# Designs tried in a protein design run: designed miniproteins, single chains, continued (4). Part 77

Each design is a single chain, and the fold is of that chain. pLDDT is the mean over its residues in the fold that is shown.

## One batch from the design tools (miniprotein)

Design m14679
Fold by ESMFold2-Fast:
Structure m14679 (fold): chain A 59 residues (1-59)
Amino acid sequence: SEVLEELREKDPRMAESIERMLAQGLINDVILRVIEKELTERFGKEFAEKVVEYLRENR
């Protein structure tokens, strides 16, 4: 995924953690909210929304 590749370039550890959670079916609405907040604070709202949308569709 292009979105996950971009996340890996910005934060490889966070990308690996998110990919692992996605593979294990652990991405619920609470986890999505935490991810959105963290990504918004670190990388901006536009990037955060792209990642959250991808995770919502692929969980």
Scores: mean pLDDT 86

Design m14680
Fold by ESMFold2-Fast:
Structure m14680 (fold): chain A 57 residues (1-57)
Amino acid sequence: SDIEEKIKVYEENAKLFEKAAEAARAQTDRLGDAVKPTYDAAEQSAKNAKEKAEKLK
């Protein structure tokens, strides 16, 4: 169904954003504070995607 497909997409997006946040955090040794907005945004996007998936259940 459309709802099951949307849940799957949001869960997949959450995982992608979590991986992006992890990759950005790994760059802190190289970029310091300059990378903080990047991983903050990715972590927030992951949280939003998880909340949207939960709301559809």
Scores: mean pLDDT 82

Design m14681
Fold by ESMFold2-Fast:
Structure m14681 (fold): chain A 85 residues (1-85)
Amino acid sequence: SSEDLQKMADQFRDVLDSISSQLSPESRKVVDELTPKIIEAIKNGDFVKFQELLDELIQRLIDLGVPLSLLQQLLLSIGDIISRS
């Protein structure tokens, strides 16, 4: 439902904000750029676009040297949100 998609979008934003506080300024710019696009994809139920944007986010963070352990925490948090939907 639209309400469930809104809750998912809000939870995803909270996770990205939490992770963003642990990132370098350069990595935070990537999160800030992609977060609105990811949230819009969730709200629209466009999970193909959501997956493409998530893959882009993870790849750009890897390229900037973000620790794999922190990326794993992000992916586990996202998986938890999806499982609660």
Scores: mean pLDDT 85

Design m14682
Fold by ESMFold2-Fast:
Structure m14682 (fold): chain A 87 residues (1-87)
Amino acid sequence: MEELEARSEEELRRAIEYLEKAIEAVRAGDVAGAVEYAGKAAETSGSSEVQRLVGEAVDALAAGDYEAAIRYLEEAKRLVEEALEKQ
């Protein structure tokens, strides 16, 4: 959380947008798009916790567990949203 609080409001909003696009891509069956957007969210967030959750989501996608992938991405989004509230 402290790493996320060091990010600008714009960077946090951009990370949320990437996570939302990743979740939408998973729901659409676009695994390649989901992996790309999830990776961008992790990079933009700069958070080790978000990076871990995104990694678990990517592993779930590789296993074909789309519901688990969405759960991990939603948890990552929640962490970024909490950091944005503290700005």
Scores: mean pLDDT 84

Design m14683
Fold by ESMFold2-Fast:
Structure m14683 (fold): chain A 75 residues (1-75)
Amino acid sequence: MDEKIANYQKAAEYLQKALETGDYETYVPKAIEYAKKGDPSVAEQVQKALQDPDPERALRESLGIVQEKLQQLQA
């Protein structure tokens, strides 16, 4: 559980930095790396977000999913 929680926290942190800076090229791959270690399905969702016509909206949705899963694991 602890490793999964740590990986989701890092994924959320990098997604948040990507959204704050607009530097998707630097931070999104790092978020995907940590999400993949926690849950490959979440990593796939983040990868698809970059291909969305509105990547900012899609990345915000992905961040929400990661944060929701993190909350469930910490409960």
Scores: mean pLDDT 79

Design m14684
Fold by ESMFold2-Fast:
Structure m14684 (fold): chain A 77 residues (1-77)
Amino acid sequence: KSPIEIAIDVIRETAKSLPEENRKKVEEQIKKAEEYYKAGKTDEAALWLSKAVNTLIEAGVDPVAVSDRIAQAIAAA
């Protein structure tokens, strides 16, 4: 998997524990990231992943914990 695909998986898993409204917003942002990635627009996909991470942080997720999980998942792939 690419780093973007791995980041999407980690963000989606992290969002599972959040309230429904936050999960819906994250899924919409991830869907846009997936669409841009499939179109070869890697920079735009990364921007939408950043927006999804910000939604997680606003919902109370630790920014360092999210970054560490993504980095570990990429290193393990």
Scores: mean pLDDT 82

Design m14685
Fold by ESMFold2-Fast:
Parts: sequence; C-alpha cells; structure tokens
Structure m14685 (fold): chain A 88 residues (1-88)
Amino acid sequence: SSVQQLIQSINNYSQSYGDYDVSSNIIGLINSVVNDDIDSAVRYVQNIIQMRGPQQTQSILQVISNALGKHSIVDQIRDRLGIPRLPP
C-alpha cells in the first residue's frame, strides 16, 4: 500500500542518516492521520517543527497528504497549528 511504501522510505532514510527521532515522529504522524486522530497528529507535527523547523514540516505534511489522500485531516492539522492551507 502507499502507506507501507511511505513508512519504508522513511525507515530507509533514518537508517542512512541516523535520523531516528524525526523518523519516529513522522511514522507516528502517518499512523495518526490514517486513524483520523487529529490530537495525536498535532502533537507529532509540533515535535517535527521543533526538530526540523516549519518549512520542512510543511513539506512533510504535503507529502503525507498526497500519499495518503487524507487532505481534509491534514488541513485540520494545519488549522490547529496556524499553518496556512495550500491553494486548491
């Protein structure tokens, strides 16, 4: 599935660069988005912002939104954190 392929790509990245903390939070975000768990997803995004900053976090959200087809919940996460929604 696209979810499993995305998780595998993140795990491959973390193994290559030793970036396990960020990868763990991104995987947690993916699982939260898949389960429509907005509160958990917001917490994972806040952790990613602290580690990687807002610009890279916005890119990660867009990749997840596109890969999972979960645009509505990702926009709700953006709203909760004051991140601008992307144009339609």
Scores: mean pLDDT 79

Design m14686
Fold by ESMFold2-Fast:
Structure m14686 (fold): chain A 86 residues (1-86)
Amino acid sequence: IEIEGEASISRDEKGNWVATLKVVNKGEPAEVEITVKIEGKTFVAKVLIYKGEELVYRFTGSKEPVTFEFEVKVGGKLAFKLTVSA
């Protein structure tokens, strides 16, 4: 499965840490499960991503240093895992 990802971290205008997750599908349409762990909480989203489609997600934390952990699965298999820290 040709799902790729990248993640970055920055500050917003209010001084909060913001993590950006980019997911790109270079193959056939697939259902992608995105798990985000931030500040002791876990969020899960399932999305259909089409061939050549790029999805961009932004997650806003606090002004305190924090770690954002992303896990992306396709068909129950790990496609990639990314971690960004402030």
Scores: mean pLDDT 81

Design m14687
Fold by ESMFold2-Fast:
Structure m14687 (fold): chain A 68 residues (1-68)
Amino acid sequence: SMVDKVSEAAREVVEKAGPLSPEEAQKLSRALSKLMEGDFEGAMKEAETLPERVAKATKEALKKAYES
């Protein structure tokens, strides 16, 4: 399900980027919400607002979830 894919994406971001600040977690949550709505382009744009380390991990996780 999309919920399972979103949960897996969040897990992969934490594994790759390490622990997130509250602001980073909130932005990740917004990107994942857009993915759940079917807005992959919006999710990727939201991910780009994150610091580079977290943004790279988030974009990879979003792409993997969308393509699977």
Scores: mean pLDDT 82

Design m14688
Fold by ESMFold2-Fast:
Structure m14688 (fold): chain A 68 residues (1-68)
Amino acid sequence: AKSTLQEYKDALNYLQSLTTPDAASVQVVTSSIGYPLNKGKAQELVDFVKANPEATAEEFEQKVKELS
């Protein structure tokens, strides 16, 4: 199911609050918003969050959908 923008905001804020975001943390949050990712795709999302600390919820949503 498609998630609301608020769920992407909450997921992004959670991942940005972690000192060491990892693939497992990504898999938990993306599964909760309806986009389960395998380990490799979750690692790509970790790399995206680390490379783009100023990313918006909209940019994060687009990346999650791109990877799913």
Scores: mean pLDDT 79

Design m14689
Fold by ESMFold2-Fast:
Structure m14689 (fold): chain A 65 residues (1-65)
Amino acid sequence: DPALERLRRALQERYGISEEDADEIVEILKSEKDEGVAIQKVADYLHEKYGIPRDEARNLVVESL
């Protein structure tokens, strides 16, 4: 999916997120059937591991899709 590859690249380049963690984020978005739940899980992941505010993380994911 070109949108998910773009998000994966943006996470690595803008926030210094590791390739492994970016892959995990993409997997969450692919495996979770409810888009709102998928976005929430990704925002929680980014906040817990990288200290990105949840609202900023959510907006980053939404703008990249």
Scores: mean pLDDT 80

Design m14690
Fold by ESMFold2-Fast:
Structure m14690 (fold): chain A 78 residues (1-78)
Amino acid sequence: LSPEERATAEALALLDQAIAAYRAGDREAYAAYMRRLAELLRAAGLSDEAIAATLQAIADAIDAGDEERARALVREAM
């Protein structure tokens, strides 16, 4: 896998862990995984404004139970 493909795979794995934590009611774990996802987005070259907008859209998708949208948002951002 290219470095970009590995970074995308890592981001998707963090998203899956964040979704699992959210569904379990583990707010501390959810916040930690979302912070790690933010760091990967920053490493990918996103601005702070783009990171904030992307994470909010991901959180909204998770709240709606739309895991496919959350994954699509991560892939689009990476």
Scores: mean pLDDT 87

Design m14691
Fold by ESMFold2-Fast:
Structure m14691 (fold): chain A 87 residues (1-87)
Amino acid sequence: MVPEELLEAAKRGAKAAIEAGIKAGKLSKGVGAALLAVGGLAELEFTGDGKRAAEDFLRGAELAKEVGGEEGAKGFEEAARLALGQE
């Protein structure tokens, strides 16, 4: 199972990215970031590969920054650190 702490961070990042994308009129980028959160969570759940999950989360952080979502970027970066086992 994905750790609750990591799931919370990824969910926070995804929600913030979608919200920022809506406000910026860049919904496709906000949704793209949220899909990367889902991809990273799925990678952990089905393969346990923390490095690949972290890559997905970091790509989500980049998309979140493009829509002006610093909160989204922080959530994704936190999820990536947790996936790598640094916390």
Scores: mean pLDDT 80

Design m14692
Fold by ESMFold2-Fast:
Structure m14692 (fold): chain A 63 residues (1-63)
Amino acid sequence: SMRDEILARLKELAPDKTLTDEALELLAAASGGDRRRLDLMLAGLVFGGPKTITAEHVRRLLG
């Protein structure tokens, strides 16, 4: 599932960071199953982001 792919990718990029369930759902919806879009979004959230990534952080990324 897309949720599993997001979690696996986050673990690879930033193993010390976590996503809330709402952040995970928003990322899955916004990426639309596009791994390239997901990777760009995760890079934006991970670079300078907090240890716990929330729905608010995802919304700020999306504008």
Scores: mean pLDDT 81

Design m14693
Fold by ESMFold2-Fast:
Structure m14693 (fold): chain A 70 residues (1-70)
Amino acid sequence: SKVLEVLRQKAREFGMSEEQVNELLSVLETNLKTLSKNDVLGRTAAKLRELGFSTEQVLAAVNALSDALD
């Protein structure tokens, strides 16, 4: 999925481990099947914060993900 690949690329650019990247992508894939775009973005932002992303990194990743979902 293009959406999953965009988030994987951002997580790797921010120096996240493969384990953290896989956990993030698993959450995103599950949420994409059941939730609205806004809910997906909100839960993705929460997961990124849990994984240690800064506020600016979370915003950059969420904006890129929002563009990929359009």
Scores: mean pLDDT 79

Design m14694
Fold by ESMFold2-Fast:
Structure m14694 (fold): chain A 96 residues (1-96)
Amino acid sequence: SMARIEALVRRFEEALRADTPAARAEAVRIVVELVDLGVSPDTLARLLRRALRRDPDTAEAIVDELKKRIDELSFDQQMTLGVAEVALAVERTVRK
């Protein structure tokens, strides 16, 4: 359902604005659910980019969880994940 995907994207944005471990765990769960719903690679890339800019620890948690589920991802989603992993490594170096 497109309405469900839109609601999850809004909840993800809200979770990124909160600075708590619970919100980080919720953001990870939301991205997993979006992947299971067949979210587009473009939307996935946008969400990962937003996480990376706001909180690299949340981005890392998402990347780590998606890597455990790599066989569940489409090829295009796997490529998006790879780009996000490289971007996370760069961000960690720059902010250090």
Scores: mean pLDDT 83

Design m14695
Fold by ESMFold2-Fast:
Structure m14695 (fold): chain A 61 residues (1-61)
Amino acid sequence: MEEVEKILEETRKKLLELGVDQKHADFIIDSIRRHTPTVEEAKRTAKEVIEGEELLVKRRK
C-alpha cells in the first residue's frame, strides 16, 4: 500500500508539471488508487496516463 501511494504521489507531481490542474490530477489519482490495488497495476496505469498527457501537450505545440 505505501509503495502504491509513492507511485501515485510521483504521478500526481508529473501531471501537475504537464499542466493538468490540481482538481483533475486528484481525480485521476483517486481513480488509479481505486482500480489498481497492486503496485504493478498502479505503475502500468500511471505510465499510460502520463504518456497520454505528454502526447496531448505535444500536439498543441
Scores: mean pLDDT 76

Design m14696
Fold by ESMFold2-Fast:
Structure m14696 (fold): chain A 73 residues (1-73)
Amino acid sequence: SAAEAALQAALGAALEEIKRLHDAGLLTPEILAKIGEFDARARAAADAGDFAGAAAVLRELVEWLREEIERAE
């Protein structure tokens, strides 16, 4: 489905940004805790059958992770 494809794409993008922070040595406990908050929100949406909402939460995570990379540079 389109919603499941969007969720898969958003998850892939989030994992790529997390890898970028890891490779840069930027995965602090604070950043990991915030990733956990987004993961919990995305899981709650997916558990409710809202795959589009889960994808939207993961897109917010991607945007936030990109801002953290820019802030560290």
Scores: mean pLDDT 86

Design m14697
Fold by ESMFold2-Fast:
Parts: structure tokens; C-alpha cells; sequence
Structure m14697 (fold): chain A 86 residues (1-86)
């Protein structure tokens, strides 16, 4: 049941991304990536408020860089999360 609900939410988000204006699409992609990275951090045992705040700050800095693609941001943030989990 939980896996099916997650799949339905992901499919709905994909449809919204496909139909959104470019500005709305960018905000939806940012929200999705942010949610995925915070879930990944929790799975790695990172639930400390100060570490989560630093993770959020770094993610916002990467989003502010127009030379970074969402794929590059995801890869860099996953590496950062793995380092924080050590």
C-alpha cells in the first residue's frame, strides 16, 4: 500500500512537471529534488537539526547556481549527505 501511494504521488508530480509553465516547472523540480534528498538523508541516519539546516543551505546555494543542472545538484548533494553520515 505505501509503495503504491508513493508511486502514484511520483506519477502525479511527473504529470504536473510536464504541463507546468517553465517557472512553475523549475519550482516543482526544486521541491521534488529537495524532498528526495531529505528522505535520502534520513535513510542515511541524518536527522540532526543542525546538519539538516546545513544540508538545506548547501542545496539552496546549488539551486542559485545557474550553471548546475538538477542531475549535477542531486549527485553533489548525495555525496555531501554520505560524507555527513560518516
Amino acid sequence: MMEELRRQAEEELARLLASADPAEQKELQKGRLKAELFEYAKEKGIDDPEKLKELHKRLEELFADPSKSFEQIEEEMKKYIEELAK
Scores: mean pLDDT 74

Design m14698
Fold by ESMFold2-Fast:
Order: structure tokens, then sequence, then C-alpha cells
Structure m14698 (fold): chain A 81 residues (1-81)
């Protein structure tokens, strides 16, 4: 339960530096995931993750990293069902 509590400013900066590229990759993958029959709920959460990543790239904060982490955890839970 301590996934982000130890995140350093250096780690935050490293995440932010790649956030835009990750957002572009995720967004580009969405049409393929839809073709593969990914549930609408998961697709919607992935779109939220893209938006959060773009926001993180522009203004890196621990709150945005926590929000991204929560979104990814929810996606994982739905994907495993």
Amino acid sequence: SNLLAGLTDEGLAAIAAKAGAIADELEAALPQLEKEGMPQEILDLLREAVRTLRELAANPTRELVERLGALLQRIKQLYEE
C-alpha cells in the first residue's frame, strides 16, 4: 500500500519527462484495443489515463502521479475480470 509514498522529486521528474510519449503511445493503441474487443469501461479509463499523463507532462505533481496510479489500478482490476 506504499506504492507512491516513497516517490522522490527525481522520480517524479523522470516520470513527467516520459509522460507525453506514454500518452501518445496509449492513445495510438486505443483503436487496436477497441478492435480486439476491450470493454468500453476500460477504454474510457485509458482515455482518462492519457489526459492525466498529458497534464502530468505539463505540470508534474505527486497528486497527478497518485491519480494516474489509481486509474491504472482500476484498469488492472477490470482487465482481470
Scores: mean pLDDT 77

Design m14699
Fold by ESMFold2-Fast:
Structure m14699 (fold): chain A 66 residues (1-66)
Amino acid sequence: SAAERAELLARQRAALAEAVATLSLDEQLAHLAAVLAELRARGVPEADILALGAYFAGLLEERSAA
């Protein structure tokens, strides 16, 4: 359902924020790649997957600025 998809995406955003805070860049990229592959396998729309990737890029910019 749309609600289940929204909750899944919210949990993945939280997990990516934690990964950016705690993991090396190589580990962050591996984590992102695995998450994107799983979301595609689950049939999540490409627009939502691209939005999650953009969110990750924004987290890297924010951390770089801190």
Scores: mean pLDDT 80

Design m14700
Fold by ESMFold2-Fast:
Structure m14700 (fold): chain A 80 residues (1-80)
Amino acid sequence: SKNEKIDEIVEKILELAGKYLDEETLEELKELLERLKNAKSISEIGELAREIMRLLSDNMTPEEVKEVEKLLLELIEILS
């Protein structure tokens, strides 16, 4: 189902990012991903995606960010 696919991608994002992020930053990412899952508009999805990308870029190398960005873009496509 769509919900199962969303939950699978979110889990993969958290597993991958968790290799690079501390526990506090990972919890912040988890909260942003939950907000993204519950977003009510394309505008809200875009705003949350930018916040997530900023969080990742502030805490990870460009190469590590690209790995997570691929999964985030898949998630956004499903939610849009």
Scores: mean pLDDT 87

Design m14701
Fold by ESMFold2-Fast:
Structure m14701 (fold): chain A 72 residues (1-72)
Amino acid sequence: MVEAAGKALRTLADEGASNDELISAATTIATHYFGVEAGKKLKKELEKAAKEGASNEELVEKATEILEKIEK
C-alpha cells in the first residue's frame, strides 16, 4: 500500500499538482488505509513542510516517509 501511495503521489507531482492538491491526496490515502488520526498527523506534517517552503517533490518524499512510519 505505502509503495503504491508513494508512486501515485509522485505521478501527481510530476503532472504539476499544487502543494494543496498533494496534501489533500496524501491525507485521503492515509485516512482511507490507516484511519482518521493517521490522516490528521500526515496533513499537519505536510502543511508544516509546505509553510517552510517544501517543493512538490519534497512533499511527496515526506508523505511517503510518514506513511511508512504509520504502516504498523
Scores: mean pLDDT 79

Design m14702
Fold by ESMFold2-Fast:
Structure m14702 (fold): chain A 65 residues (1-65)
Amino acid sequence: SSEEELIKQLVKFVESRRDTLSVDGLRAVKDGLIDHLRREKYPKDLIEEFEKRLDKIVEEKEKKE
């Protein structure tokens, strides 16, 4: 679906910013995007999958720093 494609693009965007943003910066981006998707009434399953993918990116950055 177009919604699934948007989620994939947003994940790739956050991954592309991993080296330029701090851990706190990545968390702020994650929180902002999740809040936006919830306000726009995206499917809960897609939002949950998106949050899990972003949490993994944040955790991987924390392990390297």
Scores: mean pLDDT 81

Design m14703
Fold by ESMFold2-Fast:
Structure m14703 (fold): chain A 87 residues (1-87)
Amino acid sequence: SDAAVEEARRALAEAAVEVFGVPEEEARAGAERVMEALRRAAREDPEGLRAALAEEREAAAREKNPKLREATLAAIAAAERLLAEAE
């Protein structure tokens, strides 16, 4: 099930459009690039990715913008799912 990955793509694209004013096509392309980077990291550097996710979770706890917080948490959940599937 790619539900976490699909949610991350949605949340990242929405945050790019709503918070940064990125056009929808560019926001979707950006979200897909983030997902490809996470898939690559899960395969090539899983320990580095786990360390980065711990730092991102701390950053998300301090994020004041709810859309950016939602996008970061969704990306973390997707990355954790990709790590579990790579093992």
Scores: mean pLDDT 86

Design m14704
Fold by ESMFold2-Fast:
Structure m14704 (fold): chain A 57 residues (1-57)
Amino acid sequence: SGLVQQQAEATAAAIERDRAIAAALRPMEDAMKNSDEPKAREMLAAMNALLAALAAG
């Protein structure tokens, strides 16, 4: 297949992968959000920043 078709397929796969990762991380995110530990807050912020960057790209 052509490059344009390959890029479209790669984009669709990336979106599906992102959704699966977000679903898998949800329990960890909830646990970190309910923690008063500074490290948990830092990790949550880093995860949210990475997810936001992926969604924006």
Scores: mean pLDDT 71

Design m14705
Fold by ESMFold2-Fast:
Structure m14705 (fold): chain A 86 residues (1-86)
Amino acid sequence: AVAEAEERLREALREARRYDPVLAEQLERLARELVAALRAGDLLTAEIYEGLIGIVLGVMGLLGVPEEVLDRVREALDALKEAVLA
């Protein structure tokens, strides 16, 4: 479950990198930090990283990354969060 969710996120981020490789790399780092916080049971830190991810996704949309690509990243992140918390 977690490995499948991580691969789904990796695929979504690969699409995002075609449009904005710098912000896509920042999303990957923030997602890694979010997963680490969730695994540690640090829900406050996890909430902060979720907020930062939302800001980066919003900026990417303003810079012209297609919403369909950003939605796939959001869906992959939600699946990863659910898999880590299970």
Scores: mean pLDDT 86

Design m14706
Fold by ESMFold2-Fast:
Structure m14706 (fold): chain A 86 residues (1-86)
Amino acid sequence: IQKKLDEIKEKKREELTNFYDELVKKGVSVEEQLLLMAKKIGAEPEVLEEVEKLLKEKKYDEAADLVTKEIIDKIEKELEEIEKKA
């Protein structure tokens, strides 16, 4: 289960990077890129608010990390459901 979680984390990180690169190619701003990514993964309202705050402070790395953490959290919940049903 832990190995599967790490594998999914890596895959989502790659998907996130590819999506980010595509937005960069289209000339979308860094702020808009991160917000679009957070929205696409269905981030909680409190997470979206924190991302917006970090972007306003130009803490892009922290904003990206928070978006990634939200993706990981949703994946962890899915894995927990699978483990509980097994």
Scores: mean pLDDT 71

Design m14707
Fold by ESMFold2-Fast:
Structure m14707 (fold): chain A 65 residues (1-65)
Amino acid sequence: SEEQRIAAALSGLSIYGISLGHVVELKDGKFVVYAKTPDPEKIEEMKRYAESVGKDLGLEVEFVE
């Protein structure tokens, strides 16, 4: 189902996000990505990955520091 695909994507984003110093939540039908690292390379990598996942699912991605 769509809900199962979104839940699986949230799990993957959360695991990868933690490795890059980020926290990911699903809020109001979009992924919200919180940067908890000052490392610009990790931030750009997380942005690219999260935007790719969001595009594949047709969901908005919001990035917050």
Scores: mean pLDDT 86

Design m14708
Fold by ESMFold2-Fast:
Structure m14708 (fold): chain A 83 residues (1-83)
Amino acid sequence: SAEVARVEAVAARPELDEDEIHELAELAATHPDPAVRRAAARAIARSPLEAARKYFLSHLEVLTTESEEVKEELRRIFEEALP
């Protein structure tokens, strides 16, 4: 979808700032399309930035409300991105 493509475009940038992490966090928590929420959650899980990692840990329950498969995928991505 166009919304998923927009999220992936932000996530693909070589440098992600705190405002972009905040935008991804808002999309992951509030967007009505589960595909957009999952794309944003994956982007946050992939980020080695301190702000993104703190957000993921603080909001893991909200970010992983989809399915067990998505939850396991997000945990794996998060662990792989460890600093």
Scores: mean pLDDT 70

Design m14709
Fold by ESMFold2-Fast:
Structure m14709 (fold): chain A 80 residues (1-80)
Amino acid sequence: MTEAERLAELLKRIRDEALGKIPGSKNPKTGGAAQAVAGLLRALGYEDVELSSTLTEKMLEAAEKVTDEDIREYARRQVE
């Protein structure tokens, strides 16, 4: 697995954990998840979403719209 693939998997997990989509995962960690989702959304250009230290419905809605392709492209650009 490349560094870009590892980053993409981490970011997809952050998104999916916040959205409650990871099988066997306990409830999403709101505090840590909020910061991670905020960073992801900012990086992917969702700058008009109000980013907070608490995971908001608007942040969750934006995260749900983030595609696996968007995450892979971002990860590739970070590590090249």
Scores: mean pLDDT 68

Design m14710
Fold by ESMFold2-Fast:
Structure m14710 (fold): chain A 75 residues (1-75)
Amino acid sequence: MEVLEEAEKKAEELERKAKEEKNKEKAIELEIQSSLLRMIVSIAKLALEKGVISEKEAEEELKRLVEILEKEFEK
């Protein structure tokens, strides 16, 4: 599932940016974003494995949640 892989890569990128960030406040924000995204991915994987949602529903919901997360942390 491409969207799950993209979300996981995005979480890794956020973690990398957090480690490179010299401003502690911004580093913490990036770490929180990464952690939230990892949680969302884990929940989506579990729901998909249990058959609670279809792959299409998981893809659409995950895309929307990622967009919401980015918007919430956009200044």
Scores: mean pLDDT 77

Design m14711
Fold by ESMFold2-Fast:
Structure m14711 (fold): chain A 91 residues (1-91)
Amino acid sequence: MAEELRNADIEKWKELMERQIEEALKRAEEALKTGDAETQAAAQEFIANVEQIKEEVEEIVEKLKTDEGIEELIKLNQVGPEGQQALRNMQ
């Protein structure tokens, strides 16, 4: 079902989120080397939660199959500015 309903906009959003997670992970690794104590703590928390964030992205992809799901994602603000813009462009 999910594979059959996958369209270009949903795939583009998923690729955008995957790229954002990879860029954020890279920045977190750099922050661990050069950041202050608060920056390092935030970076460690992100790295510890990256698998959970990936699971949340997959749940969001499923919600993108419905209008109600898209509205819920915008309301919850669970994605960064680029992700929010991509969601609004799908409406």
Scores: mean pLDDT 68

Design m14712
Fold by ESMFold2-Fast:
Structure m14712 (fold): chain A 55 residues (1-55)
Amino acid sequence: SSMIEQLAEQIKESALKALEEGAIPAAERGLVDLKKLGRPDLAEELEKAIKEAKS
């Protein structure tokens, strides 16, 4: 549904912003939320960004 799509986008954007601010735990919480919403595609993108930030 469009509402779930918008929510998933908001979670991803918030998690990426948290990652830019160095808040890795907040970004990891976003990863869990995306998986719960059934968006493994967005979760994979976020996971890659988190791994790059930890490198």
Scores: mean pLDDT 83

Design m14713
Fold by ESMFold2-Fast:
Structure m14713 (fold): chain A 93 residues (1-93)
Amino acid sequence: MEEKLEEIIKELEELWKEETNPQVKQELSQAASSIEQAKYYYFVKKDKERAIEMLERAIESLKEALELTTDPEKKERLEEIIEKLKEIIEELK
């Protein structure tokens, strides 16, 4: 679980470096921050419900980034990250 979340954060950091749209960059940064908060709630506070809430917020930010993105390769990468986060949420339930 922790390794999967760390991998997603790293993927978001790479997308952020490649991005030129400041609104997309902001949404990617917010998604990464929400995943870090989810890690804190799950591993430190052992609060599964709040961890899920933070991951759902990350998905919302990524959906906003997806709508603002015009590059088809970046869209595919964002869709893959969203699906990975949905799978993690189901694992946590």
Scores: mean pLDDT 87

Design m14714
Fold by ESMFold2-Fast:
Structure m14714 (fold): chain A 96 residues (1-96)
Amino acid sequence: SAAEDARAFLARLPASVEKALAELDEKDRPVLERLALLRRGAALAVIAGELTEEAARLFGEALGVDPAEIREWYRRHGLEGTLARLEARFKELVEK
């Protein structure tokens, strides 16, 4: 379910944080701030059972993506598909 997928995404964020902390540099501090925004957005989406306008704004800020594009992901792929894309984009960002 979308709620289960969102909870799984939230549970995986600590592993991403530990990886980021192992490679932490002064310039990498924004990665932790992005994680905080992603957690807040994901929590709002899970509570609402849908992608809210506020959650889309938080995700957009975290990843540097237009919130309108994130709303389009939701329209095409639902909450679970949107959260999977956000997770993949965040992992790409951290691993560079």
Scores: mean pLDDT 70

Design m14715
Fold by ESMFold2-Fast:
Structure m14715 (fold): chain A 55 residues (1-55)
Amino acid sequence: MLSPDQIRALLQAIMQTRKLSMEQLLANLQALAAATGHPLLRAMADEAARMVAES
């Protein structure tokens, strides 16, 4: 499983590539995690939610 720091680095790279805000990325990750049930997508959505709360 990826560490929280590794997930944060990945989320930042996705935002830079896709020109999305963190809130937009969080919404997309929550939708994908709900649709797929994939553990990594759930972990990414949870970490994105923490990053939004910290801002």
Scores: mean pLDDT 81

